# Ledger of designs, part 31: designed miniproteins, single chains, continued (3)

Each design is a single chain, and the fold is of that chain. pLDDT is the mean over its residues in the fold that is shown.

## One batch from the design tools (miniprotein)

Design m9118
Fold by ESMFold2-Fast:
Structure m9118 (fold): chain A 58 residues (1-58)
Amino acid sequence: LPREEMLASLRALVPRVAPGMSLRALLERKLGVPAEHHDALLARLGLSPAELLAALRA
């Protein structure tokens, strides 16, 4: 449940995800999250990179 709320917040911050954009490019360009924080974000969400990217694109 807290994970879904966090994903909803991330989707609200990134309303437009370009087709073919990688998770790294999305987090860095749209959210301003530097690469060194990606692992911490994924750990907090309990998601793999592929799962997070799929959730943000939906």
Scores: mean pLDDT 68

Design m9119
Fold by ESMFold2-Fast:
Structure m9119 (fold): chain A 55 residues (1-55)
Amino acid sequence: MEEIKEKIKKLAKELLEENPEITGQEILEKLKIEGATLKMVSEALHEISLERIQK
């Protein structure tokens, strides 16, 4: 996917690897992607969390 959500998820994952304590607001600010919202960042963080949980 080359959509805004894919870019947000990729960059959010990289930012979390650098600073696990980073907030969604800080991620949104650092992304500087037009049309990105805090909700989209929160959704991306949730998806990243689910990917890390292996059953």
Scores: mean pLDDT 74

Design m9120
Fold by ESMFold2-Fast:
Structure m9120 (fold): chain A 98 residues (1-98)
Amino acid sequence: GEEEAEEAAEKAKEEAKKAKEAAKEGKGEEAAEYAAEAAAYAARAAELGADPERAAEAAREAAEAATEAAKVATGEAAAKAAGAAAGAAGAAWYAGGE
């Protein structure tokens, strides 16, 4: 429902913030994990019909988090950060009504 969509958008922003903080500390694996969760929540918000502006904001913050995670992540974590970036881009496209 609408409440679930709004909650997903908010969680995407929270996980994106954690990813950016972990990336600043050089914690690539944690940053990639949080970025992946942010992207998943952003996609969920778009799927559940969150307000387009809120969904777009969540997707943008998830994409930024994935970019920061990719700077410090290596190996499997680097692949996870790349996947998060792709997921966030997809969420943004849906939110934009394309």
Scores: mean pLDDT 82

Design m9122
Fold by ESMFold2-Fast:
Structure m9122 (fold): chain A 63 residues (1-63)
Amino acid sequence: AVVADPRTAEDYYLEGLRYFGQKKYEEAIEKFERALQIDPNHSAALAFLNLARKKAGLPEVAP
């Protein structure tokens, strides 16, 4: 079923920070990507996405 998620980009960004702090970089990446799908201009989420990708051994997202 298609259910609208009432969470905001900020909510997903904060979840990503929790996973990042736990060194769960793949889960952090998922949350930061979700935040950017809602707000593409969320610069903090983009910065942490690139950092989490580095920690997971993935290439950075191009500017």
Scores: mean pLDDT 76

Design m9123
Fold by ESMFold2-Fast:
Structure m9123 (fold): chain A 83 residues (1-83)
Amino acid sequence: SEEFKELVDKGVEYYEKEDYEKAIEYFTKAIEIDPDFELAYVGLGLAYYKLKDYEKAIEYFEKALEINPDNEAAKYYLEKAKE
């Protein structure tokens, strides 16, 4: 839906502006609409990683990998978050 796309686009926009708390809000709204949307889980993991909430980052990267085990970004940042 157009609403879903807007939520994802806003999540990415706020992440790029380094407003990680707003990025989390929009990606969270996106997964409420589509709980299998891999990109939103990667976005949540990255935003929590930037906030140094490594426990939450790990949770969301693991969820992204449950949806797509071949997501190289999720694999890479999951290992970084465990350091």
Scores: mean pLDDT 88

Design m9124
Fold by ESMFold2-Fast:
Structure m9124 (fold): chain A 76 residues (1-76)
Amino acid sequence: NLRQQGQEYFKKGLEYYKKGDYEKAAEYFERAAELFLKAGDLQSAARALAYLGSSYHKLGDDEKALKYHAEAERLF
């Protein structure tokens, strides 16, 4: 199930985010968002994209942070 796989990647993203490994967090949140979008789970995709944006903000990549926060806003 794509949605279940997305949830597993999202969980791993959160673990890396809490540890301050924002590069790994971004990788896992991006994969989670892709899986949630393929599953049609827009709410979970929006949440993953919001964390992806926050991860890029922590990395100092403000352009990518803005991009992914805007994508999350579109999905509600």
Scores: mean pLDDT 90

Design m9126
Fold by ESMFold2-Fast:
Structure m9126 (fold): chain A 68 residues (1-68)
Amino acid sequence: MSEEELFRQTLEGVLDLLEKGEVENAIELLKHVLPYLSGEYREKLEKILKLLEEGKVEEAIELLKELL
C-alpha cells in the first residue's frame, strides 16, 4: 500500500467513524496510522487528530471532506 492510499483510506475510515459518533475510535485509528506516514500526509492527519482531541469534531469533519 502506498502512503497516498493509506492516507486516503484513513481519511475515509475516520470520517465514517465520526459520522457514527465514534470519536474515540477515530482518534485511535489516527494514532495507529500516524507512524506509517510522512511529510504532508502525516501533518494533515496530525491536524485532524489535534482538532478531535480539542473536541472540535465538526471542524475535523469539514477538513476530512475537503481532503477527500
Scores: mean pLDDT 85

Design m9127
Fold by ESMFold2-Fast:
Structure m9127 (fold): chain A 64 residues (1-64)
Amino acid sequence: MTPRQQALDLAGQAVRLARQGRFEEAAEKLRQAIALDPDSPEIRTILTYMKERFPDSAAIQAVK
């Protein structure tokens, strides 16, 4: 699997975990996705979506 495909899979896992209220695990998966493909427009879009959807989650907001 390419780093891009692996990063997208991790970002998908992060969205699922956040919807379950598992914000710390979701933030960890987002950081892993960004580390694998830091210049991905898709991963950056997912990060923006997650921060807008979960504004009260300090764990999600801390992802850079």
Scores: mean pLDDT 82

Design m9128
Fold by ESMFold2-Fast:
Structure m9128 (fold): chain A 94 residues (1-94)
Amino acid sequence: SDKENDRKSSALDSAGKILAAIGDVKDSIDVYKKAIELSKNKELQSDILVNLGEAYASLGDLQSAIDYYQKALELDPNNKRAQANLEKVKAQLA
């Protein structure tokens, strides 16, 4: 069911956050990508895309970070984390 898939997606998002926090950033990226594929909830997908962008930014891949923040804003234009992170990363590339 969509609700069960959203719950599983949220659990994977939480696992990805733990992996990123302990320095397993590449494993966090894989887990975040799996989380996005499970859910059709736009707000949840948008939040996970921000986490994915933050993971890429932490690896120095600023262009991938920008792409993921833009995708997050396409799904949820009101995602303030995506807006703030996009501005910050664009400033680093200027």
Scores: mean pLDDT 90

Design m9129
Fold by ESMFold2-Fast:
Structure m9129 (fold): chain A 75 residues (1-75)
Amino acid sequence: AEELVKEAEELIKEGDKLFKEGEKGDKEALKKAAELYRKAAELYREAAKKDPERRLELEIKAALALMKAEIAKRS
């Protein structure tokens, strides 16, 4: 479960880097950032299923990742 959280965190970091490139006008970078954020949300949700004690925290992280994906998609 911790492995899934760490993988999701790395995807968020890469997505954030691509989102910064998108702010400079790279629309393909925004599209890629949205894809990475969606994958991170999936991993957080899988981790939440495996870690009942951290379920609420991980569900919140998944929701935030989905919000970032929608922002990147609409930018």
Scores: mean pLDDT 83

Design m9130
Fold by ESMFold2-Fast:
Structure m9130 (fold): chain A 68 residues (1-68)
Amino acid sequence: MSQEEWEKQILGLLLQGARYAAQGRVDEARALLAEARKLVEEAYKKGLISEKQKESVMKYIDELEAET
């Protein structure tokens, strides 16, 4: 997976998670955010993203979970 492919995939999950949260679909939103966290951890382990990028995305996921 390229960094560009990862960015598209993570953005898709975060947008869909936010949409489900806004619709009151809490379980589905949480499942997508959990999947997003796994993708961030895997990308970091593979050296695909920097520690700063990992922190930024994880912070955003934390903010979305707080709204759910």
Scores: mean pLDDT 81

Design m9131
Fold by ESMFold2-Fast:
Structure m9131 (fold): chain A 73 residues (1-73)
Amino acid sequence: APEPSIAELIEEAADYALKKIQELLEKGDFEKAEKARKLAEEYMKKAEEAMEAGDEEKAREVIEKLKEEIDKL
């Protein structure tokens, strides 16, 4: 299918956040790296909870919001 599964989207969001954290650490921007880490932990937990509840739509919204918040850093 042209669209990835929700599990693939969650993995993609995790990789996206990790790459941003690594980039910020390499730049020496430790405060933004810590913010990115906390955002990733919070939103990934929410996405996992939504998936456990069978709410794929909520999980998609949560991971999309994570990407938006990471992009602001």
Scores: mean pLDDT 81

Design m9132
Fold by ESMFold2-Fast:
Structure m9132 (fold): chain A 90 residues (1-90)
Amino acid sequence: VTQQQAADAVNALFDAAQELIRAVEKYDPEKAPEWRAQALADVQRIAREVDEAIKESPEKVQEAYNRAKTALDRYQAGLDEARKKLEEKS
């Protein structure tokens, strides 16, 4: 895995998390601030892990990328569910 692929995964993760929170704000605005805070904290932690791996050793970039990819898959699944709820809301 390249440094660029790891950076791209982090960027995609930020986008997915932001989009999920925007969807939650539409159907549950009261809880959205709490979800936003948790999601952004998680994404910032993963972004830091990727940045530190790039700075310390290229060998650690693969592990950091895998963590970012796993989180991305999680947020994308959440976004798909949130979009479904928005479509079904009366």
Scores: mean pLDDT 78

Design m9133
Fold by ESMFold2-Fast:
Structure m9133 (fold): chain A 76 residues (1-76)
Amino acid sequence: SEEVLKETSEVMRLLSESSGYYVEGLKLYKEGERLLEEGKEEEAEKLYKEGEEKFKKGEELREEALKKSKELKEKE
């Protein structure tokens, strides 16, 4: 049905956005590691905190997608 297709599309959108946040978080962590190697501990800590915030947003979107996916499977 078109409803299943629409719900599947929404789940895919949420997973795509979640993946984007995880990629951003990993990039921030990678840059933080470089700053730590240069002895810039305070700057590294700021990037790690920003990365954690990105991971948290990604996790929230992933949880929403998984919840919607389970509800969709219950309609099969």
Scores: mean pLDDT 85

Design m9134
Fold by ESMFold2-Fast:
Structure m9134 (fold): chain A 68 residues (1-68)
Amino acid sequence: MPSLEELKKEFDELVKRASELWEKMSPEERNEVLRLVIEALSAIENKDVEKALELLKRLEEMLERVEK
C-alpha cells in the first residue's frame, strides 16, 4: 500500500495536471474534476488510503479522457 506521503504527492501532481488541462475542459468536466479533488483531499485527511487511491485513479482516468 502507498504511504499517505506518496498519496499526497500523487494528489499534488494530478492537481497540477488538471490545472494545465483546465482550459480544454467543458464546464461539466471541470465540475467533476473539482468534485474528485475535494473527495480525494477529504480521504487523505481521514487517512482512508483505499478510498484515496480509488479517487486518485478516477481523477487520473478523467484527465486522460480530457487529453484525448
Scores: mean pLDDT 83

Design m9135
Fold by ESMFold2-Fast:
Structure m9135 (fold): chain A 72 residues (1-72)
Amino acid sequence: ELAELVERAGELAERAAKLDSALAERAERLRQFAETVAAIKDYLLPDTLQSLVEALRRRLDELEREIARLEA
């Protein structure tokens, strides 16, 4: 669900804001991208939408690992 990815990116942005401004900006850019994909999803081909969702999840997973490392 794209809404879940938007919420996740927002949570990561809040966590990153206390640690590193560049990571916080990266999380906010991913949130905006997820919102954009959600807004245009009905105009995208199914395979394109799936690829964008998979790319978003991968980028969020990478960012979450970096934030968690700094929190430790």
Scores: mean pLDDT 84

Design m9136
Fold by ESMFold2-Fast:
Structure m9136 (fold): chain A 70 residues (1-70)
Amino acid sequence: GEELEELLREANRRAVELVLEGKVDPEKDSGLEIFERALRELVAEGRITEAQAEKLLEKAKKIHAGEIQL
């Protein structure tokens, strides 16, 4: 739903911030690994729940596999 899509956008923003800060390396880490790390940080900050993070990761895996159009 809309809530998960907003959280997906926030997680993607955090992933970009991690790349720009040099905390992850897009040449060495996969996009899914970077996204998973972003989700873990958002859970640690209390911004999202573990259940929401799991659903977002599942959706991201489907996007990465080309099953969902961006």
Scores: mean pLDDT 76

Design m9137
Fold by ESMFold2-Fast:
Structure m9137 (fold): chain A 55 residues (1-55)
Amino acid sequence: SRVFTDGLTGEKFTDREKAEEHLRKVKEIIEEVKKEDPSARLTNEEIVKLLKEKE
């Protein structure tokens, strides 16, 4: 089946809807971190870790 790659984290999905939902969750995490520290920089690895902690 066709694989979709998340441009922010590099994670791969076979379902487009799951890829879009994952991207939304990534953006929410980035926005939450920026609200607390506007100068904060997150690496792809840190974003993946935060997503796993939320699950």
Scores: mean pLDDT 67

Design m9139
Fold by ESMFold2-Fast:
Structure m9139 (fold): chain A 90 residues (1-90)
Amino acid sequence: SDSLLRAIGLALRAIGHILDAELFGKVESVREAIEDAEELLRLGEETGDKDFVRLALRLGRQALEVAKRLGDEESIERAEELIRRAEELL
């Protein structure tokens, strides 16, 4: 389905941004990863697909670890909220 292809694209983008943030210390990359994971969570909510919600949760947890290492308070708060929302849907 179109939703599945979109979910795969968002997940791959989030993974790429997480790796970029880890390798190069770029705060903008962890922010982009959180945005991709937030969009994936919204897609999971809209479609009722719990696999998309679980994937968004996993990506959010990875982004949170990177955000804490970089010390970006905005990304920490956004990732924690993403994790909270994803857990409520499971």
Scores: mean pLDDT 90

Design m9140
Fold by ESMFold2-Fast:
Structure m9140 (fold): chain A 82 residues (1-82)
Amino acid sequence: MKTAEELLEEGKKAFEEEDYAEALKYYGKVLEEFPDSKEAAEALLYLGEIYEKLDNPEGAKALKEKVIKEYPDTEAAKKAKK
């Protein structure tokens, strides 16, 4: 079984390769299997970055707001507020 950290790392590798479909798959697994983790908050931020690259700034904004509201005590929430 992969950990939240391992799934997030695989998503980041796919993101670096501009394979956004694969990155979305791994970030989705983090959110599905580890919804209450700090890694889930980071996965939501990375999903926001993908939405911005796909010219969906409203979707990106909604994901950042979700991180701030649902994961307020995480490093990801602090990054989303900037």
Scores: mean pLDDT 81

Design m9141
Fold by ESMFold2-Fast:
Structure m9141 (fold): chain A 68 residues (1-68)
Amino acid sequence: AAADAEAEARAGSLGQANRDKVTPQYRAALEAADLPPAVLSQLIRDGVAEGLTPEQVRARARAAKAAL
């Protein structure tokens, strides 16, 4: 259905704009996290997918490090 494609295209367009905008902010927030690059990349992807703030991504990084 065209409605599903339109909703997905709209979400994808907003998601791409947000990814370009927030990825540097997430990287800055994670700079002090001292986690493996694979874990950092996953946190950035999850943050973008869930629309998290840089502070929320930093909190998840702390939780991930505590679980190691």
Scores: mean pLDDT 68

Design m9142
Fold by ESMFold2-Fast:
Structure m9142 (fold): chain A 64 residues (1-64)
Amino acid sequence: EKGERNLKFLEEISPLLAEEIKAAVDLTILRNKGAPQEEIDAVNARLDEIVGEIEAKRKKFEEE
């Protein structure tokens, strides 16, 4: 039962993890090229949003 819940959770967060990795790569590129702080802040805001979605899904699976 726990194994099935963990697999379903991983399947649901897999696309979010992919988006997190992409955003982290974009953030690194922006920092390395000395992009304006506004662009860096925008990517950081997106990362915070993705992390929040992952945590919300985790909480849902822990409460079920």
Scores: mean pLDDT 79

Design m9143
Fold by ESMFold2-Fast:
Structure m9143 (fold): chain A 58 residues (1-58)
Amino acid sequence: SAAELKKKAEELKKQGERDIAYGRELLAKGDAISGTGHVLRGIGLLFQAELLFEKAKK
């Protein structure tokens, strides 16, 4: 349902934002590999959330 898609999108958005924040902390501590990995993962989750929000509008 549209409500289920919206809830999933909101959870993916929260997870993506957390991954980006954590990745930034790792980068600040000098962990370039893990930090970059978490930032990229977070960006991917935010992209998935946007797709689900668009599906929920239909």
Scores: mean pLDDT 86

Design m9144
Fold by ESMFold2-Fast:
Structure m9144 (fold): chain A 65 residues (1-65)
Amino acid sequence: GMSVEEMLKLASPAQRAEAERLLAEGKELLKSDDKKDILRGIGLVLRAIGLATEAYFAAKKAAAG
């Protein structure tokens, strides 16, 4: 399996910076004892994974054309 970090190696600098920001913020929120903050943290982590996955497949598609 490929990590989010490995997928982000194929992302633009802007996409990588946003995904890293979302992961950092999400991980901090997941340390909270507040259910609302935990749910927000999950959402941010999932968004970061989505960005990394989209960037990875876009780069692979471009390389195949």
Scores: mean pLDDT 82

Design m9145
Fold by ESMFold2-Fast:
Structure m9145 (fold): chain A 60 residues (1-60)
Amino acid sequence: GDEALERELVRLYLAGRLTPEQARTAAELIRRGASPREIAEATGISVADARRLVEAYRAG
């Protein structure tokens, strides 16, 4: 759910692994059911980080 997604986005941001703009776009795509590959292609974040964000959203 959204709380788990926001927590993982904050974690990646604090680690310097995404920008606020990438976080916003990734969150929108994840809520629409986009795949990790689609998120990575749209935002430029790694497929591994995109997958982590998608799994956080699905699990929580």
Scores: mean pLDDT 87

Design m9146
Fold by ESMFold2-Fast:
Structure m9146 (fold): chain A 60 residues (1-60)
Amino acid sequence: MSEEEKVLKEFEKKKAEIEKKFNEALEANDFEKAKELAEEYYKLLQETNDRIQEIRQEKE
């Protein structure tokens, strides 16, 4: 498995966990927790994108 594929698989797993917790928070009307999970997801998205860009630059 390539380094990029590994990063993407880790992202998908973490995304699924965050989405599950986010839906549970919404069902519980815990909007503070839902907000924290949304911020965690955004941070994960940024970190994953930065890592993929770094890997792609290293292959040049």
Scores: mean pLDDT 80

Design m9147
Fold by ESMFold2-Fast:
Structure m9147 (fold): chain A 61 residues (1-61)
Amino acid sequence: GLSLLEMLEEEIAKEKDPEIQAIYREAKERVEELIAQGASEEELLKVFAEASGRATRIRRA
């Protein structure tokens, strides 16, 4: 997707587990900070991938 922030906001909005919501909120804040610093798209995608991985591990526990 073109907007990682929109993807993160969608994950937060549809998620009901407060632990997973916190993971995606933290990732959103980090992505916003990185965008302000001029970070590459690869760096933004890495933050999203790490958050998704953490969420998946919690859901499969």
Scores: mean pLDDT 79

Design m9148
Fold by ESMFold2-Fast:
Structure m9148 (fold): chain A 86 residues (1-86)
Amino acid sequence: MTLVLTLQGLSEEQKQFYLAYAKELEKKGYKVEVKEEGDTLTLTIGNLSVPLLIGEVLRAIGLELDGAEVKISFDGDTTTIEIKFP
């Protein structure tokens, strides 16, 4: 299973936090690909249990979801989570 996480409307501090989080996931043995474009960050995480990955992602985002727009979609073995921060 693959998780694609798209984060839009990030402040510089939020962007640095999620980049650090991506590095932490790589240290845990996850395959992580990062694409940065302006205030948008896209993380592609491969080859793990989707429920555990979603739980880890939501824990990292945590309290920052207040006021954010969240879209979740499923296509085969790929889960896409798109989050737009206020």
Scores: mean pLDDT 71

Design m9149
Fold by ESMFold2-Fast:
Structure m9149 (fold): chain A 61 residues (1-61)
Amino acid sequence: MSNGELAVRALKIAEEALKRGDEETYKRAAEVFDRILERLRRGEEASEEEIKELEEVEKRA
């Protein structure tokens, strides 16, 4: 999955969590989104840790 696709996925998870009032899931998804954007800005690939964290957040969403 590209960094752009991961960023969009994180954003959608955050939006859905916010609509449900799940602040914890929203904050975690937003943090992953910000980290992916920072890597994109630096020309770096998202790490396996960031991908795994996003998958865990999605399971809770």
Scores: mean pLDDT 76

Design m9150
Fold by ESMFold2-Fast:
Structure m9150 (fold): chain A 87 residues (1-87)
Amino acid sequence: SLDDINKHNQKILSDPRLSPATKQAAIISPVNYLNKDYDGVLEGYDEALKLDPNYWEAYLLKGKIYEKMGDYETAKKYYEKAKELNP
């Protein structure tokens, strides 16, 4: 829902560990989400990881997007990657 996206974006924007560039890459566009443009959302997380490789939550967030796409095997791989970076 838009409320869930707003809560997600607020958590990202208020995270003091993230650079401004990483925050901009990691926030979800409500338009992309409503249009089910999950590839656009995933590209944002990939850019965030390129800017801040230690941002393990981006792998967790990618997993959640793959679950929404119905790709549970890929989601599991990203959840495992997040655990490797934050054991």
Scores: mean pLDDT 78

Design m9151
Fold by ESMFold2-Fast:
Structure m9151 (fold): chain A 92 residues (1-92)
Amino acid sequence: MTEAERVEEIIRALEEALALWEAGRLDAEERRRFARGLLTIELVIEEEETPLTEEERRRRLEEARRRAEELARAPLEEVRRFVERVIERLRA
């Protein structure tokens, strides 16, 4: 599998999860899992642009976990906007 194929597979999974959220088919734990995944992908993209120290990475992971809990409870429109931003960055 090429890197481009991996990126498209991730994008497809994000679009599928968002569609399930929009359809009201995700429970609270599934929404939390999806949100954690989104924040993790964002952190990985940021690390590719600017390498983090081990201490900075730990701090950012802790922050991402807190932000994921907030995103899991956010309105659908905010979640959609976040997914769209992540997909745009993955395709860049």
Scores: mean pLDDT 81

Design m9152
Fold by ESMFold2-Fast:
Structure m9152 (fold): chain A 67 residues (1-67)
Amino acid sequence: MSKSVALEVAGKLLAAAGDSERAIELAKEVAELGDKEGALSVLEKVIELSKDEELKEKAKELKEEIE
C-alpha cells in the first residue's frame, strides 16, 4: 500500500473517531505526497462528521486550496 493511501485511511478513521485535528494534519501530508484525491477525501470526512465549526472551516479552507 502506498504511503498516501495508508495516511488517507488513517485520516478517515481519525475523523470518524472525532479526532478532526489529526485528520486534517494527515490530509495535509497526503496532499504534500501529491495525492489530491486522497487529501480531499479525508477533508470531506472532517467536514461531514466534525462537531467543531472552527475545524470544519479549516478543513473547507484547505479543501479549496487543494482543489
Scores: mean pLDDT 81

Design m9153
Fold by ESMFold2-Fast:
Structure m9153 (fold): chain A 70 residues (1-70)
Amino acid sequence: AAMEALDRVLKLVGEALKAITQGNLDEARKLVEEARRFVDELEAQGMPPAVIARARRLVDFAEEKLKYAE
């Protein structure tokens, strides 16, 4: 379901942000990449564009935080 998909993206992004805060940038990169791959899979499965847009925004936020932490 869309809510379950977004919940998983939120968990991955949350763990990535936590890793950034702890200085574990390698782990943060892996989590951001996993979240990005998961969103790509959701789009390939035909998830609604609004759900994909929201999920991508969450991943982009984590990626931007990682970029400035480096």
Scores: mean pLDDT 84

Design m9154
Fold by ESMFold2-Fast:
Structure m9154 (fold): chain A 69 residues (1-69)
Amino acid sequence: SNLEEWRAKANELVTKHGMPEEEAELLLIQAVLSRNANEEQRRELERIDEEGGEEEGRKALRRLYEELQ
């Protein structure tokens, strides 16, 4: 499944490349969203990118990821 595949890649980034867990989780979220985002979710991502700071954008990305589960 996509989730298992991207979890494995996130774990590899942490263990092999020393990436912080929070950054690896964000990359996983972005990868899942890029594959599964519908038009409405894509518009929401554009709004977050235009209006939000980095922290607000991260919170919104996590929310959208939870909606896809």
Scores: mean pLDDT 67

Design m9155
Fold by ESMFold2-Fast:
Structure m9155 (fold): chain A 92 residues (1-92)
Amino acid sequence: VLELIAQLLSTDEEVRRRAAEELGRLGDPAAVEPLIELLSHSDPLVRAEAARALGLIGRERAEAAIPALEKALSDEDPEVREAAREALERIR
């Protein structure tokens, strides 16, 4: 889990995308709190991938992320807003 979260910080888009997909596939609830923290990261690409990973983890396990994802709907970056919207659709 920690290794995959570290990969979300990669400069390689494919590495970040695969890490988010793998976090979603594993659905480990231990990933939820660290991913919520990454929604406040300085890099909008990291915030977008964190939102995407939370959406992929899905309803049953990522429900605790709903308030943070609702805040991300007002993010300055349009990709972060879109990722948060999609994540909320999957979780709700």
Scores: mean pLDDT 77

